# Designs tried in a protein design run: designed miniproteins, single chains, continued (2). Part 114

Each design is a single chain, and the fold is of that chain. pLDDT is the mean over its residues in the fold that is shown.

## One batch from the design tools (miniprotein)

Design m7959
Fold by ESMFold2-Fast:
Structure m7959 (fold): chain A 101 residues (1-101)
Amino acid sequence: ELTEKVYEAIKKGAELMLEMFEKDPRVSEEELEEARRIMEEELEKFKKLLEENGEELAKEILEHLKNSDLAYAKALLALFEGDIEKARKIFEEQREKRLAE
């Protein structure tokens, strides 16, 4: 259950990040397709790592997210806690900062 929750949180975070990338007018269709491909490859690799290392790795990831000051880590922690709106707001704020340059 913990392993599945960690995987789903990271997967949801990736989906929200791709949604933000799609809404960025500076991002080309080719760049968006490449980002999706890379993200799917990384998610598949991550899923295999969780299957091989189980709950131990999931606990380490969760503790790392809790102790991180990175916006992405805070968004993933919110998703793990079921707070999808908080995670979306964090991704939206990061997008606005990128657009402001």
Scores: mean pLDDT 78

Design m7960
Fold by ESMFold2-Fast:
Structure m7960 (fold): chain A 99 residues (1-99)
Amino acid sequence: GVKLLKDRKPEELADELTDYLKSVYEKYKARLAKKGITSFKDFLEKIISGDLKHVPGSAVNTLKNVYFYLGPKKTKEILEVIKKKYGLDVEINVEAFEL
């Protein structure tokens, strides 16, 4: 499992990660809206910038696992693909996912 994950393209991993994060966003949508996170794009900007205080623990733990298994460089490449795909205007803080 882990070895095969390292051989996968950042674009493929970004698509799977965004599908997962969208499911988390939809589950917690009402609670996130009360905290000023009113769109999936806003939710992704909070995650990518490392502003995690209102991000559900399941999403944070998944990003920490990505960092742990793939390292900072490949994690940053995945987040850069997401940033470009969704037109996000935030600085990537990959260190927020370091264990």
Scores: mean pLDDT 86

Design m7961
Fold by ESMFold2-Fast:
Structure m7961 (fold): chain A 120 residues (1-120)
Amino acid sequence: SPAEIESARSLLESAQSVLDEVKDLIERARSEIPEELYQKLKELLEELGKLLDEFREAIENEDLAKAKEILKEIKEKLEEIKELLREAIPNLSEELQKEAEKVIFKIDRLIENIERFLKK
């Protein structure tokens, strides 16, 4: 439906915003986070970026079934990114810890919105 397509576009915009904020955060925190954790986060962000491109194409083609399948994978990557960000927090300066907590909060809300969309 047009309402489902619009909801999917809103989720895409929210997910893109989260991707951009996590990218900025880890680059600014690069000297503070362990190398292994940085590489895992970078890989997950690259995978999330590819899934967002596929999700955009599914929305443009109005393929809601495919959009929902991709969105399940996006949710899984967001949950993994959230957990790795939590692991990074003890290594961060107070300012970057607050920014990481805000991003985690945005990820939690996005996951809840994705779950609501998938139940439709």
Scores: mean pLDDT 90

Design m7962
Fold by ESMFold2-Fast:
Structure m7962 (fold): chain A 105 residues (1-105)
Amino acid sequence: KEEEKKKLEKKLEELKEKIVEKLAEKAKEAGLDVSKEEIREELEKEEKELEKELEEKIKKEGKKVLDELIEKVEEEIKEARENGDEDRVLLGERALYLLKLLKLK
């Protein structure tokens, strides 16, 4: 489990960098003046808020809430791939790895 956790953490970090890069490119194309550092900070804040909310739900409803969210995220990723929305695929994969890491705790 420790090795699995480290592998998921590494994949999550790689996905975060890809998301930051793509969001920065999209912001530039849209004429928005947003730095990669600002994007990274916002993603980190979002992760911490989501982890807190999920931990509270797990305490109340058990780990089944993670399984339900994993299924929903997998469906969203599938739809994004079918639509050719690579940005949505990356965001979904990040959420999926976060949920899988929480499930290992």
Scores: mean pLDDT 78

Design m7963
Fold by ESMFold2-Fast:
Structure m7963 (fold): chain A 63 residues (1-63)
Amino acid sequence: PMVATENFVLIPDPSLTPQQWREIYQDISEVARAGRKEGLSSSEVAKKVKEKYEAKLKELKEK
């Protein structure tokens, strides 16, 4: 699945399982929602979403 935000489109890494992508999608959606609720700009929300996505990818790939 693709995730589209106000500022960018996030395409799932093909190495991720559907379950792993669902968990990442859940987490980044929560970050985006929380950021908007806090009054962050769209660019700040996009930055936080990207940072969360990259952190989750590293967590899943590193042992």
Scores: mean pLDDT 70

Design m7964
Fold by ESMFold2-Fast:
Structure m7964 (fold): chain A 79 residues (1-79)
Amino acid sequence: SIEALIEAANSSDDEVARKALRELAESPDVEARILAVELATRRGTPGAREVLGLMLSDPDPRVAAAVAEALRRLSEELA
């Protein structure tokens, strides 16, 4: 369920969180994929950034825009 994936995405285990974020990112539901972007951005770990990178090719313009903005914000935090 989406609820279980959200809980897993907030896990203290980076691998559990990465797998959950990837499953949300591969969801047929656009809203679930947008949520994946928000959760991955908040987490900011290398695994979360990997998931954001994979979502750059998302066919939905809302998701693509959210990913681009998320990666911009994460890049500014490192500068």
Scores: mean pLDDT 81

Design m7965
Fold by ESMFold2-Fast:
Structure m7965 (fold): chain A 85 residues (1-85)
Amino acid sequence: MKVSDLELDAAVHEIRAAVWDVVAKRYEKQGNLKEAIEAYKEAADSYRRALDLYEQAGAPQSVIDTVRAALEEAEKKAKELEKKL
């Protein structure tokens, strides 16, 4: 089974998003809210790119739903932290 170039690109963006999400959570725990907001926005942008690429690749609905949920969570976190500034 060979992964398509679109699926590989999507996975790379998903991994980048997951790394930014971890960084954002660390900043949030440290009280660095501005840095946490920026990191959550970077995660959201990367999840959005992954979602678009997975949809273009015809990935399983379960994969698309998982990435969409992660995108929505990152966007919600950024908005909630912005309210605390």
Scores: mean pLDDT 87

Design m7966
Fold by ESMFold2-Fast:
Structure m7966 (fold): chain A 87 residues (1-87)
Amino acid sequence: SADDILKDALQQLKDTLKKITDPKSQKAVQEAIAILEEALNTTDVRKLIGYALRLIGLQLDHQDNPIAQKSLDLALKAVMAKLNSLK
């Protein structure tokens, strides 16, 4: 299910956060985790679109950070999967 994709992405991000020492990467991953926790607890399409847009904004803010980009891309794909499941 889409919620299983979100839960898997959340676990991967939490595991990533334990391994990173760079403060900028930590902040990006922490923000992605917070967004996915909110996304898991809602079926509101408008809120989920807002989370996707926020993740895209974070990708733009962290464009030179490969760890942040990978984590934010994972989070965005999980939110988009939930949005697609509600069609």
Scores: mean pLDDT 88

Design m7967
Fold by ESMFold2-Fast:
Structure m7967 (fold): chain A 105 residues (1-105)
Amino acid sequence: ASPEVRELLQEVLKKAQEEEDEEIKELAIEAAYLAGGLPDDEVALLALEGLLKALNEEDKEVRKEGLKLVYEALLEAQKLPTSEEALAVIREAARRLEELLEERG
């Protein structure tokens, strides 16, 4: 991973470790490692940025829903043969996350 991916991964992991809810913490950590493990740095950075935005929400249910959106997109992106297809899936998740945060954040 690039230095940028590694730095953002560490920031997401640090934020996840501060989470009081064990289920949300485990979800965030798993999603962060999935994102950091992606071969394309642009896709990895976009996913990690989404996870960090979700983790910064004050409402616990919004954090959980946001993390799930990114996590499900990461699971789908891992199955895709090209970085272009993976990027499209993660971009759609980022758009849906923004909508969620605008409505409930």
Scores: mean pLDDT 84

Design m7968
Fold by ESMFold2-Fast:
Structure m7968 (fold): chain A 68 residues (1-68)
Amino acid sequence: MDDAIQQLNNAQTAREFLRLGLRYRDSDPQISNQAYRRMIQLMRQQGVSDDDRHQIADDVRRELGVGV
């Protein structure tokens, strides 16, 4: 369905893009890859530090029950 595309278009933060990338990694690799590309581009644009990137990834993984 177009819901994944709509979610990708509505995402505005690195956390939202990371959530989409993780959510669709196995079911829709195209959406997952687009989300990760937009996340990297946004983080680069905003000058996010490596520590902040790690924290965002950790928070999203815990929220989705991924990682452990």
Scores: mean pLDDT 71

Design m7969
Fold by ESMFold2-Fast:
Structure m7969 (fold): chain A 91 residues (1-91)
Amino acid sequence: DDRARVALFASAAEAAEGAPVAITVRNVGPHPVRVELLDQDGRVLATGTLAPGEELVIEVVLPAGDHTLTARGTNAAGLTGEASVTVRVRA
């Protein structure tokens, strides 16, 4: 199908407060996509344009608590796809 398809990975499911976590967004679909990485409040942490098989990697330092991050990809046709990951940060 022509939907945007993205995968989202965190380097750890659990981190200590102040420790960086690497977040990887991968375009796993057949078309180029514009991606946004969003926190649970909808704040954009990173953006990029990924060809099929390309990755965007950022490091984030999150406050204590449970955090759900969402990667949203949009292709040239305006079709979207999303993936989410949860990271628990310990005080």
Scores: mean pLDDT 84

Design m7970
Fold by ESMFold2-Fast:
Structure m7970 (fold): chain A 87 residues (1-87)
Amino acid sequence: AAAEEKAKKAEKATELLGEAVEYIMKKKEEIEKSKDKEEAEKLKEEALKYLEEVQKELAKLGEDGAAGAKTVKEAGEKLFAKALEKL
C-alpha cells in the first residue's frame, strides 16, 4: 500500500539523516584537529561533496527527506566554518 511505502521511505530517510549528522560531527572534529587551514579546507570540501550525494539520495525518498537533507547540509556548512575559525 502507498502508506506502507511512504513509511518505509521515511524510515530510510531518518536513518540516512542520522548517518549524515554523525558524519558532520566527525568531520567537524577532524577539521578542528587539522594542523593548518589548507588541510582543514580540504576536509571541509570532501565533507560537503559527501553531503551533496546524501542530499540527492534523500530527495529520491520524498519532499520531507529533501528538506531534511537541505537543513543538515546547511548545519554542516555552518559547523565546518566555525571549526575553521578555531585555526
Scores: mean pLDDT 77

Design m7971
Fold by ESMFold2-Fast:
Structure m7971 (fold): chain A 69 residues (1-69)
Amino acid sequence: SAVPEFLLSLPPEVLVPFLTRQLVNADEKTVPPVIEALRTLPAEHLAEPLARALEQITSPAARAALGEL
């Protein structure tokens, strides 16, 4: 399943923390749509929030996918 469309309408400063929080406890079904949503955002909006989120992410699938962003 995909990330709900209304979430992608949120500003990056709200959307990025929300999406990265989903990755903290994500399963392998949840990781791909969240990563795809993050890829639609400009890299400049991702750098600091992703660095912060990586400190809390323990899921192997989420860490691998984020490493490719």
Scores: mean pLDDT 68

Design m7972
Fold by ESMFold2-Fast:
Parts: C-alpha cells; sequence; structure tokens
Structure m7972 (fold): chain A 71 residues (1-71)
C-alpha cells in the first residue's frame, strides 16, 4: 500500500539523517514529499535519496526497512 511505501521511505530517510548522509533541510524536504501522498512526490523523495546515497545503498536500506516492517 502507499502507507507501507511511505513508512519504508521515512525509515530510510531517518537513517540517512542519523548517518550524516543527508542534511536536516534535505530530510525535511524528503519527509514533506512523502507526506504529500502522491506517487510523483514519493518518486521525487526516492530520487533525492538515490542522489545523496547512491542507488545500491538506497536499495539495501529499503530491503532492511521492509524486513523491519515485516517483523
Amino acid sequence: TSEEIKAILKRVAERAKEEGLITDEEYNEIMKLIDDNSIENIQKALDILREKMGPEKVREWILEAVEELRK
């Protein structure tokens, strides 16, 4: 569901901020995009994460967040 995708992306963004991979401003922008509840803005949030962290790390952290959500 969209709610599940949003939860996963929020977890990835929180971790990226904690690890210093994104700034507080970038984190706030990503969270706003996710909360806008549109596919286009969810894709934009994902694109920002990929730009800052690289696609491999984003994929890895999404899979980890999915695993956490399933527990």
Scores: mean pLDDT 82

Design m7973
Fold by ESMFold2-Fast:
Structure m7973 (fold): chain A 90 residues (1-90)
Amino acid sequence: MEKAAEEAVRTARAAAEGKPVDLKFENLSDEEIERVAKAVADELAGLTPEQQQRAIDALVEAMEKAGLSPEQIARFVEAVVKALREKREK
């Protein structure tokens, strides 16, 4: 799962900068999705809200292209948003 987290972090950084993104996921468990989401949130935490939203939108599109279910995508987005909120409150 290290490879998926590293790929998601690189993709999130590129998306936040407004660059084209291409992300390929294999079938991930719910726990792996949450782990990837936390890594993405850690990368995005230092960025503006506009950059965070742009990165999340681009990752959602990339996940849809990779064939993730709507339920998996929703879980990922919820986990990223939750992790970002926890970092903001500190």
Scores: mean pLDDT 72

Design m7974
Fold by ESMFold2-Fast:
Structure m7974 (fold): chain A 70 residues (1-70)
Amino acid sequence: SKEEEIKKLLEQIREIVQQTQQQTGALYARYQDPAASPEEKAKVLAEIEQLAKEAQAKINELERKIEELK
């Protein structure tokens, strides 16, 4: 029961990591576009940073739930 719940939480963490990697990859491709202005590149970097913070917050919450189940 607890082991099954921990496994589900770990799977949710894996899904968040995969989704974040895909979204970051797309944003990074936009950042590397030589036609993009410095302003556009700065905005893309801010979006990448926000995405990373949101992903980390979700992962931290799931890790806290895992810790409570130990």
Scores: mean pLDDT 87

Design m7975
Fold by ESMFold2-Fast:
Structure m7975 (fold): chain A 105 residues (1-105)
Amino acid sequence: GKNEIIQAYLKKAREFIAEQAALYRAGRLSIEQYADKVMLHIFELVLDLENEGLTKEQIVKFVVEVLGYVIEVLDELAATVDRAEAEKVRDKFLQELAYYKQRLS
């Protein structure tokens, strides 16, 4: 059902976000490249979920949960790698979340 699709996409999103964070920790991505890749991937997953016939409400809930995980990862990167770099992109994600929620709700 739709719930199994949502759970599969949440798992894919979390795995991708964690993989990109690992690349940032390894010095293979800048923080801006990390942010851009994560945002693009979220957009692609949203389009896939719309094509699967999910409602706007289900998609907003998905985006909120995924962006919550991104914020958790950025807070870990702030504590362990570079606080100023992580906080710079964190604000962008919070602004995008607020804007996205308003457009999808």
Scores: mean pLDDT 85

Design m7976
Fold by ESMFold2-Fast:
Structure m7976 (fold): chain A 56 residues (1-56)
Amino acid sequence: SAIDQVEEELRAQLDAFLASTPAPQTAQEAIDVTAEALRMIGDAQTQIIKIRQEQR
């Protein structure tokens, strides 16, 4: 389904992001990495909500 595709895309995006992101050297870098991951998750949640609204 379209929702399953968003989930797979998010999983692939997070895996790629973590694989390409160096280990944080400071607390600020750790915060920045976490914030970027949360942004990606938030974007996927928004897409899922839109898909559900279109289906119902």
Scores: mean pLDDT 82

Design m7977
Fold by ESMFold2-Fast:
Structure m7977 (fold): chain A 81 residues (1-81)
Amino acid sequence: DLRKEEGEFLAKLARKAAEKSKNKEFQEKLLEAAKYAEKGDLEKALEILAEAAEEFKDDFDDEVSATLLVMAAASAIRALK
């Protein structure tokens, strides 16, 4: 249940970040991560977010995207422990 709740929360943040992003490619990656999180595949969702963070690190146009990536990193550390 906790993993499902974390997936739903991660998906909500990713979709919110996508709405605020001006970079279409970054937006697409965030929506892809949200879909995996909604399916309960947290490992894949976090992998996509980590790749997006590396590729688009100079394109974080808003604090929501930055917050999402920090929270995704924290969730990945907890989920992989």
Scores: mean pLDDT 69

Design m7978
Fold by ESMFold2-Fast:
Structure m7978 (fold): chain A 62 residues (1-62)
Amino acid sequence: GPLEEQIEQAIEEIAAAARAGDQAAVRAGMKRLRELLAQVSPEEAERYLERAEREGVRAMTA
């Protein structure tokens, strides 16, 4: 649904910002992601946060 689409979009924006080295955009994206995740179950929120962190780590270690 629209919420899941917004969460996916936020994760992609965070990954793109991390690849570009835009730390301010990464922080803004993470804040938005946390606000969106407040609308889903804790188990779903954990899975989305883990995925966002993996994307950020991969971008930062390249």
Scores: mean pLDDT 77

Design m7979
Fold by ESMFold2-Fast:
Structure m7979 (fold): chain A 67 residues (1-67)
Amino acid sequence: MEMLLLSIRVDPAAIDAVRAAVEALGGRFLGQTAGRPVLIAAVPLEAVEALRATPGVLDVRELEQTS
């Protein structure tokens, strides 16, 4: 249980770069929120700091799991 489900707000110009960074950090891209430059991804706990340091990442929030 070392993965976090994250909502990642990105610069629209950096969507592809941030998606690639998620996968490079051992995470998995799950989707994009319709109408917004917000990516949903599962990311290892230890990789969250590196993800926040990625150019084009504006905000990272843990997404609450729906039952």
Scores: mean pLDDT 77

Design m7980
Fold by ESMFold2-Fast:
Structure m7980 (fold): chain A 102 residues (1-102)
Amino acid sequence: MLRVRVEERIGDREWSRELTVKPEDIRMVTDSTGDVRRVAVYDPERNSYILLVHGDEEDQRRAQEAVEEALKTGKPQRVEVEDPEADFRVVVELEPVPDPPP
């Protein structure tokens, strides 16, 4: 399993969320137009996808590479995306954890 912690700030508003997910539930998904691919986590409780980063294609690629590195090495990974013009910051922390008991 992978523990995903997302901390997001837009101006004076901050949100944090933490999920424990299966590697297979972390995917590159296309947006509603089909043009942009985004790294997302499937949330079975909400039957929805949670975007890990809100950024351009390069930010999405960095997030995807961090997921792959965490799963491959078993070591924690961190991705930070900032847009100072939009006063926006996202920090994604990825920690490999053992599967919960059945």
Scores: mean pLDDT 71

Design m7981
Fold by ESMFold2-Fast:
Structure m7981 (fold): chain A 103 residues (1-103)
Amino acid sequence: MKEEIEKFKKNAEDYKKLGDEYYQLAREVDPELADEAIERGKKATLEEAQRLYREGLGHLVRAQRDPADKETLARGYANLAGAYYGMYKHYEDEIKKLEEKLS
């Protein structure tokens, strides 16, 4: 279990870093959308976070085809920020459950 907790902590840190990076990118384009995406991420289940991730990637692929479409770019960044934050929260919750079993 100690090795599992360490792995989950690393995953949580990695997802938080990615979430923070995409949050800043989204905020540069649309601050309100960025803030709403983080709030959505906080409430997301793992399945919902994975769905946001797929949708975010889809928006980024579309934005690459039309670089002038800043709305699609912002939605891509915002969905990825929410997705990564949701994944981060999932691993934080799993760490807490494992630590409670050890106490």
Scores: mean pLDDT 83

Design m7982
Fold by ESMFold2-Fast:
Structure m7982 (fold): chain A 82 residues (1-82)
Amino acid sequence: ATAVVTIEADSKEQAIKAASNGARGAMDAGGTVRGELKVENGKAIATLTAHAPSLDGARRAAQYAVEGAKEAGAKVISIEIR
C-alpha cells in the first residue's frame, strides 16, 4: 500500500526540515519513503511517498509523516492512501 503526503512551507529551508521530520516518522512506522521538493509561487512544496506492506502500515506512515511535518512548522495540504 502507498501513502502520499503533500506538505507546504513558506521557505525551502522549512520545507526540507519538515520533509526530513516527516520522512523519519514514516520510516519509524515501518515504511520506505521517497521525497520530492518543488518551489511554486514563493512557497516550497514537499511530497512524501511511503510504501508499506499493508494498508494499515501506510495509514500509520502517513500519520507519523503528518505529525513530523507539523512539528517542524509546515502545513499538510493533502493525504492520499492507496
Scores: mean pLDDT 80

Design m7983
Fold by ESMFold2-Fast:
Structure m7983 (fold): chain A 74 residues (1-74)
Amino acid sequence: SMEETVERIYEALRAGDLEGFIRLFLEYSGIAYDPAKMSLAELMQRIKEAAASPRGKELMRRLTEYMRERGVEV
């Protein structure tokens, strides 16, 4: 669910786990994430595609609200 994904991303960010954040963000956005088979340029392009997607935009909106509710500046 979106709420479970938001919670998992928040915990990854709190732990400084950037890889976990990227994995969860791409996965929820319907974009494949396989760091062993992707160049950095390909990864950056997929992150941009996720951020531009309807699912990715909604996830980031909910994540921002979730973090704001917990006193985190975004």
Scores: mean pLDDT 83

Design m7984
Fold by ESMFold2-Fast:
Structure m7984 (fold): chain A 87 residues (1-87)
Amino acid sequence: SHRDRRSAMLMEAMRVYQEILDEKGLTSEKVLEMAKDPKKQEELLKELEEIKERTVERMGKVSPELKEIAERVGNMEIKIFKEIIEE
């Protein structure tokens, strides 16, 4: 179904996003350490924006629909992070 297809595409975009995080050495432990330091929070936000861009580029090479989903995933991750650092 369209819903199942979109769910699968979302899962794939999340997987690609996580792979790029791992490639950059941004483990969950590293992200938490950076989130505790206000100076490193700015650097982490810039890294998340770059990861979004790379995810969008990678998924966009496959299809425009995957590009849109990758953009939504990247924007969601950035928004959640901004909310966390603002408390």
Scores: mean pLDDT 80

Design m7985
Fold by ESMFold2-Fast:
Structure m7985 (fold): chain A 87 residues (1-87)
Amino acid sequence: MKEEIIKILKEAEKKVLQLETDLNTRFLFRVQIHEMIRRIKEEELSKEEIKKMLDDLLFNARQFGSPEVVKVVEEAKKKIEELIEKS
């Protein structure tokens, strides 16, 4: 499960960075996604804590990202939530 979540987050980061050209927005998403991956690797996170991190990522996508970036983050959130529900 952790490896699958990390894979989804890394794929979402790649897609966001392909879609986003603003350097400040790119830096924001890289930092946030890298911190999420670090926490998932190093911490014993509850299902609710993972959902909160995904909600925070989606909030930032809606504030700073394009509609295409929002769709990437929404898809990643859905995939990760489906993985957590199966576990």
Scores: mean pLDDT 85

Design m7986
Fold by ESMFold2-Fast:
Parts: structure tokens; C-alpha cells; sequence
Structure m7986 (fold): chain A 76 residues (1-76)
């Protein structure tokens, strides 16, 4: 399903952030924007169930927090 594909992509992005494999913070932020856009489409157009939407929202929020922490470290 599209939700399963997005979950797999979230797993890949989180792993790349944790392993430091992104070339820059800007690329990490671009990946986050892509995840947010895909979730918006699933919620607004595909009308996925609320439980699946909540799970995807929670996973994307975790990635947002990881990127925010890295942004703060680079600003120092």
C-alpha cells in the first residue's frame, strides 16, 4: 500500500540520518519536506484510516526532532 511504502521510506530516511549518510542538513530537510508532502497526500486525497495517519505523523515528527537537534548543533 501507499502507507506501507511511506513507512519504508521513513525507515530509510531515519536510518540515513542516524548513520550520518546525508551529505548536508539541507538534504535532510528536503527529505523531511518530501515525507510531509506524501503524508498530506495520503491524508487529504487517499483518506487513510486515522490509526495509520497517527502512526505516520508520529514517525515524521520523530524525524523532524532529529533534524532540529542537528540544526541546533550546526548553529553552534
Amino acid sequence: SAADALLAYIDDVEKMIEEGKFKSLSIEEAALLTLQSELWYLERVQHIDPATAARLQARIARIRELIAQRRQQEAS
Scores: mean pLDDT 81

Design m7987
Fold by ESMFold2-Fast:
Structure m7987 (fold): chain A 87 residues (1-87)
Amino acid sequence: MSEEELEEAVRLLLEKARERIETTPSKALTPAQVAALLEEISEVVSEDMYLLLRRTLEEALSRTPSKRLTLEEIEEALRALLERAKS
């Protein structure tokens, strides 16, 4: 899996997350909305990439007491993933 593929997958995921959050009154995604977001991305990324992104967002959700992710929390989780991949 290339760093370019990961950066593109992260970009697409953030784009879709922004769209969903803009239409969400709470400005945070529930676990069901996160799962739906990942399903959209699964159609355009490899299986390995999908599993990596799913794990990253599931871990972020597990650490959040509200069990919801804001756009900032999603951006932070994906940034940490990109930094880890470059190491």
Scores: mean pLDDT 81

Design m7988
Fold by ESMFold2-Fast:
Structure m7988 (fold): chain A 65 residues (1-65)
Amino acid sequence: MVSAETAMNILAIAANIEGVKATVKFEGNKVTVTLSPEDEKAAEEFARQMRELAASAGLELEIRY
């Protein structure tokens, strides 16, 4: 029910969480996140939040370090 565009915008905003650098790629129904962590805890929290957002939006999520 959530549009892919809306989900992508939310994920893009989340990609710049404080203490972590991330590259987000959106391809159809799949989102790939590559993390460049400055802080391990921030990176883990970011990954968890991304999983929750992707699940709510019905997207496939892959997280890479």
Scores: mean pLDDT 67

Design m7989
Fold by ESMFold2-Fast:
Structure m7989 (fold): chain A 66 residues (1-66)
Amino acid sequence: SPLEEAVRAALESGEPLTFVVHPSIADIVERMAVQLAEKAGAVNVRVERSQDEHGLTVVTVTAEKA
């Protein structure tokens, strides 16, 4: 899935992940991204939520290698 590909790419590069999501599913996307990062061996996983210019919810995930 696009989410799994994005998580793998970010962990390989060490860069934060960002997702633009519908507000009603932001909590689910946050939980899924954290779980995928942890399964890939990440530690110190952190999630931040913000909004773009159209009021769309942006979820940012940062993680560190174990």
Scores: mean pLDDT 76

Design m7990
Fold by ESMFold2-Fast:
Structure m7990 (fold): chain A 70 residues (1-70)
Amino acid sequence: GPRLLARYEEALAKSSPEARAVAREIGAKLRGIGDGLDEGIKKAKELKEKGGSEEEARKAIKEAIEEKAP
């Protein structure tokens, strides 16, 4: 959550340039996963409202995460 991110940013400020570059890449991937999850949940709700299956809903979530965090 926010506390983990704040601690991560504090550690970045004290680390080497190489460590900061790697941490930024990991942070970007984690944000992509979060964005994909939010989008996927939204799509899953729409599919379920249209009478879609639970398997279709799960696939939509997976595809959204893979799209945002390839």
Scores: mean pLDDT 77

Design m7991
Fold by ESMFold2-Fast:
Structure m7991 (fold): chain A 63 residues (1-63)
Amino acid sequence: METHRVVVRTRREDLDAGFAALAAAGRALEAAGSAVHIAALRVSAGADPDTVVVEAVLRVELP
């Protein structure tokens, strides 16, 4: 069992693209035969007002 931290920095107007990238990464791991569970999810303001930081902690069970 492994824990991976994924951090995505995106503009507020591009937030949908950030979530789509996280979903694609999860699907790729599942397609490779791994089970992926979200252990934690946090959304916070970035260094400037136009930036959003999405941090996910994933538990990955390899085949």
Scores: mean pLDDT 71

Design m7992
Fold by ESMFold2-Fast:
Structure m7992 (fold): chain A 85 residues (1-85)
Amino acid sequence: SLAEEAQQALAKAASIAFYKNVPDELKELLRRLSLAFTEAIQAGREDLVRRIVEKLKEIVKALENGDWDRARQLLEETLAELDAA
């Protein structure tokens, strides 16, 4: 299901952030994103959830590459999309 795909994408981002010793600032942004995204999933906001899953894939790539500046930008943009919805 879309909700399962979303939860898996989020779990992968969190796992990478933990194992890569990501800066605490980025971990906090990811925590905030996790809470807001979980709320969107529970609210059945399917179109929003699909867009955020795609953003999470980009965030994962930035985190895997150690590109902290790109990861922060993507996390902030994604949070803004969730907050605006």
Scores: mean pLDDT 82

Design m7993
Fold by ESMFold2-Fast:
Structure m7993 (fold): chain A 65 residues (1-65)
Amino acid sequence: GPEELKAEAAKAGKEAADKAAASGNTESYMRADRYGAMAALYALQGDEERARRYKELAIEAGNEG
């Protein structure tokens, strides 16, 4: 449900941001953190499509660091 997707999105966003921070890439960190927060927000609103899209963007940003 939305709460489970929110928890998943928040966890993915944090892990992506932590990964980018560990690499010293502040831009990737900020992008991953922002996208993770957006994913969690959309999950709460019941917009599963946008929640999943922003979760993927957070993971991608973390991988760029």
Scores: mean pLDDT 79

